Designed miniproteins, single chains, continued (4). Designs and how they scored, part 58

Each design is a single chain, and the fold is of that chain. pLDDT is the mean over its residues in the fold that is shown.

## One batch from the design tools (miniprotein)

Design m14006
Fold by ESMFold2-Fast:
Structure m14006 (fold): chain A 100 residues (1-100)
Amino acid sequence: MEAERRKELKEEILKTVKEILKTTRELRKKGVSRDEANKALEPKVKKLLELLKEITDSETLLELMEKLTEAIVKIYESDEKEQEKIEKELLEFIEKALEE
């Protein structure tokens, strides 16, 4: 893969993940149910899935999507400080997975 295209895809993936997590936190603060939040997030999750298909294999893609789903659930169950930690840990995991 061309290095510049890989960099652009990685930046778009990280941006999309940050937007998903930010939207999840905002919806939780507004008292939106997790089911309604999942529905609102579906277009961004589909975009992330397509970006991941371009940069990584199916096994890594599934692992990253599972980690994202776990992070969304944990954000709904956690206080604001724990939410920031969950976001940081997920972003660090994704960056490491995409650098190899």
Scores: mean pLDDT 81

Design m14007
Fold by ESMFold2-Fast:
Structure m14007 (fold): chain A 109 residues (1-109)
Amino acid sequence: DEKKKEEAVEEIRKAAERAIEEIRELTEKAVKEAAADPETAEEIKKFGEEIIKGLREKTEKAIEAARKLPVEDWPRVVESAKGYMEILVEAAKAKLESLVAEAKKKIEA
């Protein structure tokens, strides 16, 4: 059932774009909070760009790999992709908060 696979692909892509937008917003906020330490602000910006690029590339590769699966397996693929995106956003948030804390500590020293 090609139509059901196409609907699942669109759902995965929409979830990825939502995660990308959240990571972008978190990165922009972190860059502003670290602005007084230009070196850490640049590291934060680069980290956000690399995570977004990696998420786009991994999403497309996962979709391509899943194309080999029968239609009945695609709900699990969608659920696994969404779960991975939630974990990735939380991990990115934690890393960005750590980098901001490091920048603030340098400014207070």
Scores: mean pLDDT 86

Design m14008
Fold by ESMFold2-Fast:
Structure m14008 (fold): chain A 86 residues (1-86)
Amino acid sequence: SIEELYEKMLAAKSVEEATLIALDYIKSKSSPEEQKILEEAKKKLDEYLKTGDEAVKKELEKLLEKVKSLIEETLKKLRELAEKLV
């Protein structure tokens, strides 16, 4: 659930870990085609965090644009949950 995602992200030890948790959640709610894109995005994120390569970052951004609506929907739900808990 979105509540479980929020709790897991708050328990994450780094922004990188929280981002990977969020991507896994989005992937679990995605179509097979979107799951494939998100899996590739996770690999590119991991590569970028290890190398700092700007070309890898651009590839990551291009992949995330393909699933932008799904990311925005998840972020909206997380913001609504955060507002309810405050």
Scores: mean pLDDT 78

Design m14009
Fold by ESMFold2-Fast:
Structure m14009 (fold): chain A 91 residues (1-91)
Amino acid sequence: SEEEEREEKLKKIEEELKKEIEELKELIRRLLEEGRISEEQAALLLRALDALLKSVEEARAAIAEVEANLSDEEMERIEEELLKEVEKRKK
């Protein structure tokens, strides 16, 4: 299914992005441990990465909301109801 392939591809992109964010968080923690950045700098960078992750989650939720309200599924349901009504009237 084209829908299943799209869902798998989107999940893979999300997983890769989340993995990269976690790797960056680990790098920040290491730089702090080595004394290369301050606690204030580390906190600011970690907050920025948390905001980025939240933005990705919000974008996914917004896409799902739009699809739920104006999606092909709504169109398919309407088409199915219309087809059933046409079949009833032919009898």
Scores: mean pLDDT 70

Design m14010
Fold by ESMFold2-Fast:
Parts: sequence; C-alpha cells; structure tokens
Structure m14010 (fold): chain A 98 residues (1-98)
Amino acid sequence: MGVATGILVVKGSNGEARAVASAIGRNNATTSSVGGVLTTDGVATVSAIPEAPGADGTARIRATIRGWDGTVLAEAEAVLPLDGSEVTITLNDAGGVL
C-alpha cells in the first residue's frame, strides 16, 4: 500500500509558494491522498496521486500547486519504487522539480 502526504508553505510578502509531498509504496500497491491548505496569499492545493505500477514495479506520482484562479504555479513528477521507499517532491512557484 502507498501513502501520499502534502505540505505547503507560502511566504506572505512575495506570494512565493513551496510544497513538499511525500509518498510511500509497497507490495505493488498505491493509494491516493490529496492535501489542500489555505494560505494568506491565496488558495493553493497540492495533489499527489500515485499511478498504477509500471513494468519495473514502480508508480508515477504527479504533484501540482494551483493558485486562487486555478493557474498552475508548479508541477513535478516522480517515480516511486514499490519496495517501501519514500519519495519526496518539492515544488515552488518557479516551476519546481525533485
């Protein structure tokens, strides 16, 4: 089974958003978890949704931050091994990557 957790931090003065999402996979299984937080600079939602396992026993995770108007502020993808490994995705409004 897999678990995904999202954490979002926003700087108040400049509207910079930073998010951290972590996921764990095991036994060729994943679960979806969606985190959303209110910020002083708007509403940003972090979603990390594990995909079905790939041919090599991995799953793909996509994390996205959106602003008040639904504009994508940052997104990144990561590969999650289904061996009990944890993957962390860090995003910011400059187009974040792992």
Scores: mean pLDDT 47

Design m14011
Fold by ESMFold2-Fast:
Structure m14011 (fold): chain A 78 residues (1-78)
Amino acid sequence: MSDLDLALYDRLSKLGANPGRVSVGTAATAISEVLGIPEEYARKQVVEVAKERGEDPNLVSTDTVVEAAHRIKEELEK
């Protein structure tokens, strides 16, 4: 588990998120705060990952949040 994963789990927990039922708004806020990026950009990535995984784009799993954050971090490092 990476330091990013731990930071995301901590932030989601503090925002009161259920690990299997995270709202897109809560997911975007958590990623935005952990990575220091615009919340709207985080939201767009969460929705895209949710669609790829066949999840409801309004309610996503923690795995979707983590995947979206990793994609954003990789993009920022290019």
Scores: mean pLDDT 80

Design m14012
Fold by ESMFold2-Fast:
Structure m14012 (fold): chain A 81 residues (1-81)
Amino acid sequence: MKPKVPGFRKKVTTKEEFIDFYLELARAVLESIEDPEKAREVGDRLIGAVRGDLKKMGFTDEEIDEAVERLRALLEEHLAR
């Protein structure tokens, strides 16, 4: 099988591009999981990872919160299916 996981460590020109890559990666992972309980657990882990990585990169708490909210919305949309 060909996993549809984008290379989030590819060239990134802006912080928004980096966040988009992270969200695309998270979405691809979540959409590959049919079990809603497992998707929720993986989603929670991805949210934690995003918060930690962005904080280490010097993003502001406001920017981190926005990225986390977007990721949480993707998780909830997937679970609502």
Scores: mean pLDDT 72

Design m14013
Fold by ESMFold2-Fast:
Structure m14013 (fold): chain A 59 residues (1-59)
Amino acid sequence: SERLRAQARALSDALAEHGEDVPNRVLAEAAGMSQATVSRLVRRAGSKEGAVEALYARS
């Protein structure tokens, strides 16, 4: 899915700019996602980097 790939790229770019300590709200704004969606992805993956990889795998 091009949408999931674009969201994964936006999250990856935000992590590169702000680092691992960036709040989920900032990631959500960067990717055009809800905070609830970002929080669920991060919780499921165990890390913000893992959440990005999970989105790429689904795209």
Scores: mean pLDDT 82

Design m14014
Fold by ESMFold2-Fast:
Structure m14014 (fold): chain A 115 residues (1-115)
Amino acid sequence: DLVGRVKKLLEEALKNKKSFLDIFEEVSALLMEWGEKNGPYAEALALEAIRKIGEEVGKVGQRLRELLDQGASQEEIEEERERLRKELAERILKIVEEMVKKFEEHKDEKAEVDK
């Protein structure tokens, strides 16, 4: 269960306060593995999901830069990092769930055509 594996990874990332880059790398690795094992359509879906996750990580980077440019305190930066990490985890999980749903819908359609 890919969704369960991603959820567990994200829960651990939140508990261990993992960097946004580490979260991106670890989730992308799971999606690449899943895509490789499930054929060309799954690989295409995994690449699109990784692209979307990369965009969300980019938005986090932009927000942190804005705080630094505004002269935010270390306490304010750490509080915002914790908030952004939770938001990123929720967005990643939603992206992965949508990806898996599209794959299952395609698999069902293909099974109906093939007999």
Scores: mean pLDDT 85

Design m14015
Fold by ESMFold2-Fast:
Structure m14015 (fold): chain A 67 residues (1-67)
Amino acid sequence: SAEEALREEMRKLKEATRKAGYTGKSIMQAAEEARARLAERGVSEAKIDQALMEAMTEIGKEQVAAY
């Protein structure tokens, strides 16, 4: 389902960001790649935007907690 695809891509995004050490360039590149894959699966742009915003918020909290 679209919701399952969103959850899986957000999980991959967070994992890639943690491995890269929370750099802005790495976060943005991973987000662009996730957006492209979700769009290919037919997920609406609005749902992708909401999921990415939620993931970015969580990543930001993890980055602050790590430092």
Scores: mean pLDDT 77

Design m14016
Fold by ESMFold2-Fast:
Structure m14016 (fold): chain A 64 residues (1-64)
Amino acid sequence: SEKEKLLKEIEEKAKEVQKEFPEAKVTVDRETATPVVVAPTSELLHEAMEKLSEKMKELIEKLK
């Protein structure tokens, strides 16, 4: 389904952010397709969230 395809793309972007920020935990809620970020500091959380936003923007651009 389209939802499963979108979920897979979002999971791939979450994995990329997780590699960039190994101290953070980046997961995707499969039910809502919502990325969830948990980090030990607010600064790291902010940086991981910004990177995730960049990756999501790339995904949206790819979708046209």
Scores: mean pLDDT 78

Design m14017
Fold by ESMFold2-Fast:
Structure m14017 (fold): chain A 89 residues (1-89)
Amino acid sequence: MSKEELRKAAEEDIEEAKRLIEKAEALLEEAKTDEKALKEARKLVISAMMLAMAARVNAELAGDEELVKEAEEVARRAKEVGKKVDEIA
């Protein structure tokens, strides 16, 4: 892949990871009383983490330090939401 293609892939993965984190956060209240919501929130967090990690690798290969930092921040947000999911479970 070209550096531009790697950068674009990282940007797309970051945006998708952010969307999944927001969905997981929205499920947190429901997850306290609904096992299906808890399982869904957990899956969303895992998927967001995987996307953030892939985005970081692609950003590093593209040489885009700002994009690497953004991917790392999204990964931290996913870990924070994951901790909240674990506190419910």
Scores: mean pLDDT 87

Design m14018
Fold by ESMFold2-Fast:
Structure m14018 (fold): chain A 76 residues (1-76)
Amino acid sequence: MAARLAEAARAALAEFEANWDAALASLPPEVAAALAAARPEILALAREVVEAAAAGDIEAALAAHGRLVATLLEAA
């Protein structure tokens, strides 16, 4: 079960990455540029959330999610 949940979560992250450029195309250029510059950090934090959740470490997953939200707000 855990391995399948991890695989599904990683697949969802891959879809998010694939849709990123389309999402940026709908934003004002200044916001799109700021988010594009923060993309490596956003994706690293998103992966940390996914891997912590896949490992069953809910506390670590929530902490990483909080950092991801803070990073998105700083980038916007």
Scores: mean pLDDT 73

Design m14019
Fold by ESMFold2-Fast:
Structure m14019 (fold): chain A 74 residues (1-74)
Amino acid sequence: AEEGAREAEEAAKRGDAVGAVEAAGRASNESKTIEGSMLAGSGATAGGAGLASGDNRFGAEMAAKGARQGAEAS
């Protein structure tokens, strides 16, 4: 969970929105708690929606935020 959150944050800083969403999805799957999984998964979902709408910056930021919250809840 912590490593997935760190990967999502690093990808967001590099402008890699797809990488940030993928890292948030991994953080969700690695979470040991339902809350952690839901928070990281919500970040991946919001990030994916941002990508679909063409807002890569918003997508990356939402993925990184959700992954971090999920790691903290795990």
Scores: mean pLDDT 77

Design m14020
Fold by ESMFold2-Fast:
Parts: structure tokens; C-alpha cells; sequence
Structure m14020 (fold): chain A 65 residues (1-65)
């Protein structure tokens, strides 16, 4: 699985980046100054979260290509 190929340091860095993006999203929503950026950031964060659940399926799909 792609998750298992990441080093602990890379996983920690990714988790920190995701947490920082969530905090920025909350700030943007609270301020209401850039709703388009807030929506984009929310979508990206959801895509990242969902990708973990699909890694084995994606590996199988890519092996057929």
C-alpha cells in the first residue's frame, strides 16, 4: 500500500501540513474574506482523507493499466 511506503518522517510531515491547512480553513471561514479559497481548501482536505481508504483499490487499478 502507498501508506506503507512512506517513512514515519514523511507521514508526520503530511499530518502536520494537513493540520495547518485545517487551521487555515477555519480561519478563512471565520473571517469570510475568501469563500472560494475556503471551498477549494476544504475539497483538497477531503480528497486527501478519502484517498487513504482507496489506496489498495488504486494500486489494483493501476496494476491493470
Amino acid sequence: SFVDTLTPEQIAALERSVENLRRELERLKAQGTDPVRAATLERVLNDIANSKDLRERLEVLFSVL
Scores: mean pLDDT 65

Design m14021
Fold by ESMFold2-Fast:
Structure m14021 (fold): chain A 68 residues (1-68)
Amino acid sequence: SMEEEKERLRESIITLARSTSRELAVALLQKEFGLSRATATRIVERARRGELSDEELELLLRKKKEQE
């Protein structure tokens, strides 16, 4: 379901942001979701604080589909 996908994505991004260098996490989000550097940086910073919203996760899922 979309809810399960969002929760899995939240955990994945938080883990990436907290266990990887900031520069690498930003680069990986740019590649995976087609984000600008500024947007990817913001997402990494918010993920480190545990502040990712459902709307942000839905945006990331939509962006990933656009990269197909």
Scores: mean pLDDT 84

Design m14022
Fold by ESMFold2-Fast:
Structure m14022 (fold): chain A 94 residues (1-94)
Amino acid sequence: ATDEEIALGVGQIAYAVTLLAVKRGHAEEAVEFAKRLIEKATHPDEKASFYLALGDAYDALGKTEEARKWYEKAIELSTDPAIREEARRRLENL
């Protein structure tokens, strides 16, 4: 595995942990965690997945306009069809 592939794997785990925090009612902590992950992410698709997680955290806090902005940024940044499709579905369900 390349360093890039390892970073993407760690990013997938970090994304899952962030979503679990949102689901468990720790949305404020999830926002701060996702922001730190975004700052450290180097791969566009990894960063876009953290934009999805940040949007999910804001949506859980009732901050619908913030959630929308981050989902739109995920679509703009990512070339991964799966990430773009997930972001689009989230926007449609806001």
Scores: mean pLDDT 78

Design m14023
Fold by ESMFold2-Fast:
Structure m14023 (fold): chain A 66 residues (1-66)
Amino acid sequence: MAREKARKESEEALQRAENVYKTDSPLAGFNAYHEGAGISLRLGDREGAKKLMEKAQELAKEYEAE
């Protein structure tokens, strides 16, 4: 289907957020995942946005449980 650019941007956002999570901090990773979800929604990739939000929510729960 024709939305290859949106899918690629979602994949890049996920990779960037994972990198930030590993190299910076869990809080920075949470923010990166959340921001990536916003980008994916704006581009029309709802499935990619859902995955990014799910990752952000998991990190938030771990951080708050501390």
Scores: mean pLDDT 73

Design m14024
Fold by ESMFold2-Fast:
Structure m14024 (fold): chain A 96 residues (1-96)
Amino acid sequence: GEELLEKAKEALDAGDVETASNYAFQAAILGAATVEEVKELADRIVEKFPDSPEALLAKGSRALKAGDKETAIEYFEKALEINPTPAAKRGLELAK
């Protein structure tokens, strides 16, 4: 829900990019956030941590929420290559 977005923003403000990206991903897949809310959050993660695997997860989550499955697959595959997390794996499964 809305609570997942709030938790993601709080984690990002605290500099906890791993927690922020995981909550952003959950908000994207559970239908509780709008496309715009996920985009704004993903853009903030990318701005603060542009070269992180968490930024790739955020980009994948943004694309997936927008219905851009091809772009989502690209970013989740890149995230998995750098840091294989359950979130990145689940994102790839959902984008296919």
Scores: mean pLDDT 84

Design m14025
Fold by ESMFold2-Fast:
Structure m14025 (fold): chain A 88 residues (1-88)
Amino acid sequence: SAVDLIRRAGRLIQRGDYDQAARLLRQAGRQLRRQGDVEAARLIEQAARLIQQGNYRRAAMLLERAGDLLSDPRVRRAVRRTARIIRG
């Protein structure tokens, strides 16, 4: 599920595995897009690209914005937690 992919991405970020985390966030974005969360999916996919580029502050901001657009509280919580992990 998108929740599980986002949670795993957060754990990978804590380990310094940013490339794998970005791949999981893109997979989560694709699932959310299929579920109708198109705007949140776009922001999560953009955040994944920023993570790969080392732009962690901007990535966290986009994930926080994506969290505000998500209606599912489980997905919202996972995205916001991942944003906090990136911020430190």
Scores: mean pLDDT 90

Design m14026
Fold by ESMFold2-Fast:
Structure m14026 (fold): chain A 85 residues (1-85)
Amino acid sequence: GHHAALALDKTIVRETLKTYGVTTVEEAIKKIKEDHERYLKEHKLTPNELEAVKVALDFEIGLLRKSWEALSEEERKKIEEEVAK
């Protein structure tokens, strides 16, 4: 339901920011892209594997952006304060 979806959105944003040690979604996206580029440089991938990795990156960034956009201004500020500790 709506309550469960909101709790999931909050968790996705909060845990992603904590994982990357950042306080903003923009900084998290930058680090996700840097990790992706490092992975591609360190691994010899086939064209199919390259497409799969690109799809996974687009999905992860899209999910994070969608989750952030679903939050109110008040909920966004609360998460930023929680991860800054």
Scores: mean pLDDT 82

Design m14027
Fold by ESMFold2-Fast:
Structure m14027 (fold): chain A 74 residues (1-74)
Amino acid sequence: SRLEELVKKLRERLEELGASEEEIESLVEDVSKIEDPKDLERIEEVLEKEDVTVLDIEVEIGVIKLREAVKNVT
């Protein structure tokens, strides 16, 4: 599935960038809860950047989580 492929890429990229095991598990759990395929694409685009940092990944996932939390108040 697309989510499983993204989770695999996320783990590999975070390990390459030197993220801790706790950081990797937390970010993987957060990504696994994302329902919007377009938000999954945004994360994949961030992971493909040559100069991406752990912070860049955390910020993108954090922004998506905030949007998802407010999506159903209308």
Scores: mean pLDDT 80

Design m14028
Fold by ESMFold2-Fast:
Structure m14028 (fold): chain A 66 residues (1-66)
Amino acid sequence: TPQQQLQLDSARQMLQTVADALGEGYRAGQGKSPEERQQIIDQAMARAQQQNAQLRQMTARQLQQL
């Protein structure tokens, strides 16, 4: 259904956002201490979660129109 397609597209976009954030965090953490690496990854994940929260809000509004 169109509703299921929208939910699947949003889920794929959210997963891609997390994958990109982790990749950037791992690269930025190269050569850093374990503590610094963890902080870099935590910050990258926090930003990804914020982006995905906005995407969830948009998807919810679109679903209400279906």
Scores: mean pLDDT 84

Design m14029
Fold by ESMFold2-Fast:
Structure m14029 (fold): chain A 96 residues (1-96)
Amino acid sequence: MKEDIELLLLAAYELVINSKDEELKKELEELKLKFLNGELSKEEVVERAAEIMKKGLPSATEEQKKKAKELLKKLLNSKDELIKKKAEELLKLLEE
């Protein structure tokens, strides 16, 4: 669902917003634009968002991690098995 991908991108934003890596922030903005323009498959958007989240995680505050976890928990109710599995994977990463 489009709404599920939007929640995933919001979780990525929370993990990246305080990063000193300006290229990582640009990568997220480019991903959002390509998704909105229909240039990427759902599978490509999900994988790229997950990679951006993994790169942003080391610089994220506890408050940002909490917000990202809340968004990812909403994705556990997704009807899309790919999005649900990726949310489960990312939640485990955030809890470690």
Scores: mean pLDDT 81

Design m14030
Fold by ESMFold2-Fast:
Order: sequence, then C-alpha cells, then structure tokens
Structure m14030 (fold): chain A 95 residues (1-95)
Amino acid sequence: SEAYEQLKKHIEYLKKLKEQGADEELLKLYAEILARSIGLAYHLGLLTEEQKEELLKELTEIVGDEERIRKAAESMDSEEKAKEWVEKNTPKYRE
C-alpha cells in the first residue's frame, strides 16, 4: 500500500527529529496529525488492521503517550467519531 509506505516514511522522519532534539510539543503535534492520518487511511480501506496497529505503536514509542495517539486515530476511524470530535471542540452556542 502506498499509504502505508508514505506514513512509514513520515514516522521515520519524526524519529529523526526526536533524535536531533526537536521540541517535545512539536513532536507531539506532528505525531497527533500522523495518528489522524493513519485512522483516516484505515477508514478508507488503505491500511490493514495490522498495518494500522504497527504504525500507531511506533508513534506511541516516539512520544510516550499511547492514549493521545490512540484517541487521535480513533477520531478519524468513522464519520460518526469524527463528527463527535468536532462537536466536542466547537463552542455549543455557535449556530
């Protein structure tokens, strides 16, 4: 899968940034973006379940926050979950 190969390359790049002493907050933000991309790719049928779990495990090992990585990926795993994430992060008083 091209999606798997591209995501793997992005994770390797994130590992290099960590080894070079990149800012911890930047690493966490980038990892969260990659986790969402992994979740979306899985939802679209571009990744197997095994590929998804492998990539998410690697991100967790880089940033040390399994819950944050898993939650980010799951937010894009279905249309309903993505909608729920938007509702939780949008002010309830907005029309």
Scores: mean pLDDT 76

Design m14031
Fold by ESMFold2-Fast:
Structure m14031 (fold): chain A 87 residues (1-87)
Amino acid sequence: MKEKRKEVLKKYADEAIAAMEADPRVTPEQLAEIRKLLEKAVESDDIDEIKELFTKAIQVAGKASPEAAEKLQDYALKALDEISRLE
């Protein structure tokens, strides 16, 4: 299940990063910080650490715009929901 969880996290992290790259309100510095946080979440084996890293990424996106934060939060919720179904 570790490999499948990592694949799910990577899928949603990649989609979230692409959405942030497409948003002109997200600065290159904010995008780099979000990318670093999400890449760390993908490599984490701890669900609480994964949740904390997504929360930090959402906070960085929120500095750019509320809409960027909402988009990243949607991807985070989808990732966490899908992981919870893997048991």
Scores: mean pLDDT 84

Design m14032
Fold by ESMFold2-Fast:
Structure m14032 (fold): chain A 87 residues (1-87)
Amino acid sequence: MENLEKQKKYIDELRKKETEIARELVAKRGPVEPFSDEALERRIEIYKKLGYEELAEAMRKAMQGDPEAAEKVTELLKKINEEIAKK
């Protein structure tokens, strides 16, 4: 089991894939304003496209002010990174 740096590497890889999908969406649908509701919705869509549907749903609820959903987002991100790091 590797250190925190290996988990960070997998987080960085997830962020790269997130950015790639975001750029594809911008190319197809046009840009959205930073910090807008549309930008947040695109982030949720990106995570769904990455196969993290439960994370995407938790993110949506957290953005609507649900503190339990915000905690669940943190837990799901940790779990995903731990599962990736175990390989």
Scores: mean pLDDT 71

Design m14033
Fold by ESMFold2-Fast:
Structure m14033 (fold): chain A 65 residues (1-65)
Amino acid sequence: MKAELAEGLIRMIAWVYGVEIKSIEVEGNKVIVTLKGRTEATERAVELMRKAAKNLGVELEVRIE
């Protein structure tokens, strides 16, 4: 499955943008990411995460606190 690759890309994107990840859960072909703080950096990171997941055919759910 490409969900494991999507998790890796999500972690890399968060690191590059300085966005804190509270948790990542993988459920089959779905990745659920909980991020801390809603900022411009968070919004940009989420946009890239959604594009990466779409390109990999993986479902992405983003939760922001």
Scores: mean pLDDT 82

Design m14034
Fold by ESMFold2-Fast:
Structure m14034 (fold): chain A 87 residues (1-87)
Amino acid sequence: SREDKLLLAAGALIVYLRGLIEKSTDEELKKKLQEILDEVQRIIEDFEFNNMPVEEAEKRFKEVAERAKELAKENGLEIPKDVEEIL
């Protein structure tokens, strides 16, 4: 379902971002990654508990995923192909 795909994609992005935060020694980069992670978690919370329509959640998730990809590229961070294909 659309809901299952959204939750799978969000979970993949959360795991990826947490991994980058744990490995990074750059405090400013960690802060930016954490801000994106917090936004992904907020979208999922609003979708699951605050009656956000799946279409709105998908749109907001796509916007935050694109920002995460750009941040990764700007900092020379590799995005695993399996994660990129889900996003």
Scores: mean pLDDT 86

Design m14035
Fold by ESMFold2-Fast:
Structure m14035 (fold): chain A 100 residues (1-100)
Amino acid sequence: SIEEKLQELEDLLVAFYTLAAEGRLDLARARAEEMRRILEEIKKEVPELSPLVEEILRLLDAALAAAEAGDRATFERLVQEMGRLLGKLSKLLEEKLKEE
């Protein structure tokens, strides 16, 4: 379900942040790839939210690049923004699931 995908994205974001912050970039990249897969599935299921999903995907790529560059300040800012947009995505998806 979409609710299960949203919960998995939240869990993956926490894992991505923790692994990248610890310098475990291979594992962080694997979590980022799984997040990208789920976000692309949501984009296919709810195409009207594609612009929001594309922005989250852009932030995910930028956050991974910042982590790989050792730019902790940029990484933390981008992860916070990504979390904010995932919260917005969750709210909009809940509203759409209640529409007939």
Scores: mean pLDDT 86

Design m14036
Fold by ESMFold2-Fast:
Structure m14036 (fold): chain A 80 residues (1-80)
Amino acid sequence: SAVLEKMTELAANFSQMSDEEILEKVKEILTEMGLSEETIEEFEKELREILKQAKSDAERLGRIGALYSEVMIRQQEADE
């Protein structure tokens, strides 16, 4: 799975990546998942705030995971 591979790569290299590299990789993952451009743009905005405010890699990963869960729930509801 291209999505799983990119997610694994992101997690493995997260501490070595710049904020822009993290944004680019997450955008690639969301695009591979088939999310709309508007949803990806909203995710990028929230992700930029997380990357700016979070003080540790663990906090960044946790907040990114929470945002991803929220977006997936919203996408599921939109399909109903």
Scores: mean pLDDT 76

Design m14037
Fold by ESMFold2-Fast:
Structure m14037 (fold): chain A 73 residues (1-73)
Amino acid sequence: MEKLRKARDDIVKVLEESGVTDEQLALLIMTLAIGISHNDLEGALDHVIRQAKILGLPEETIKKIEEIRKKYL
């Protein structure tokens, strides 16, 4: 539980610092929350990374999210 919450908070911070729109941030947070509700951190992180790529977020932002995935998995 703590690990899931910490990973979520780290991702939210990266997204906020990356200058994404409020709508993009909300969509990505919702995607992450759905994965967490299934108690599937790996699936949640994979879905967020895919969604970020679909939304066309900067490569550096996607790389930071991938680094968070490696840190918590």
Scores: mean pLDDT 78

Design m14038
Fold by ESMFold2-Fast:
Structure m14038 (fold): chain A 87 residues (1-87)
Amino acid sequence: AEALRAEALETQRRVAEAMELIARGFASDVKQAREYLSKAARLLGDEELAEKILTMDEDEVRQAGVEVLKRAGRALRDARARIRAAA
C-alpha cells in the first residue's frame, strides 16, 4: 500500500513538472517551445515523441503541445486516483 502510494506521488510530481514545461512552451517562441515540449514528453515517458518535437515545424509543434497536454491531464487524473485508492 505505502509503496504504491509512493509511486503514484512520484508520478504526480513528474506530471506536474511536465505541465509547467508545457505552459512555458505555449508562452514561448517556436524554438523554445520545441525544447520545453520535448522535455515534457520525456517526463511523460515518450522519448520518441520528444525527439520528433525537436524537428517539427510551427504547426506540428502546436498540435504536439495539445497532445502532450492531454496526455499529462490523463496521467495526473490516474495518479490522483491511485493516491486516493492507496490512502
Scores: mean pLDDT 81

Design m14039
Fold by ESMFold2-Fast:
Structure m14039 (fold): chain A 109 residues (1-109)
Amino acid sequence: SLVEELLERVIKLRGLDKEKQEELRKELEKNLNSERSLNGVTLKGERGLEVGLLAELVKLALARIAEKTGDREAAAAEGRRLSAELAALARADDLAGMRRLMEEALERA
């Protein structure tokens, strides 16, 4: 699934250890199952989860770059800003904008 692909990329970009990887997997699976069980909604519930994961991917990718360059604070601040911008694009349902931000973050990592 797209959620699993995004999770694997987050793990690789950040270099997360096995314990953190399993914690993130279980959290995402729980959220996916809860949304389906509670609402019976397909597209809307999935969009919210994808947007949340994309925002975290951007944040983590920039944090990893900062670790290599030594400027963790600036990269973390920029990551938070991009995550907020992604959320705004998601609210506007701007799929092209969201994909562009994701690809740009992955390319910089």
Scores: mean pLDDT 63

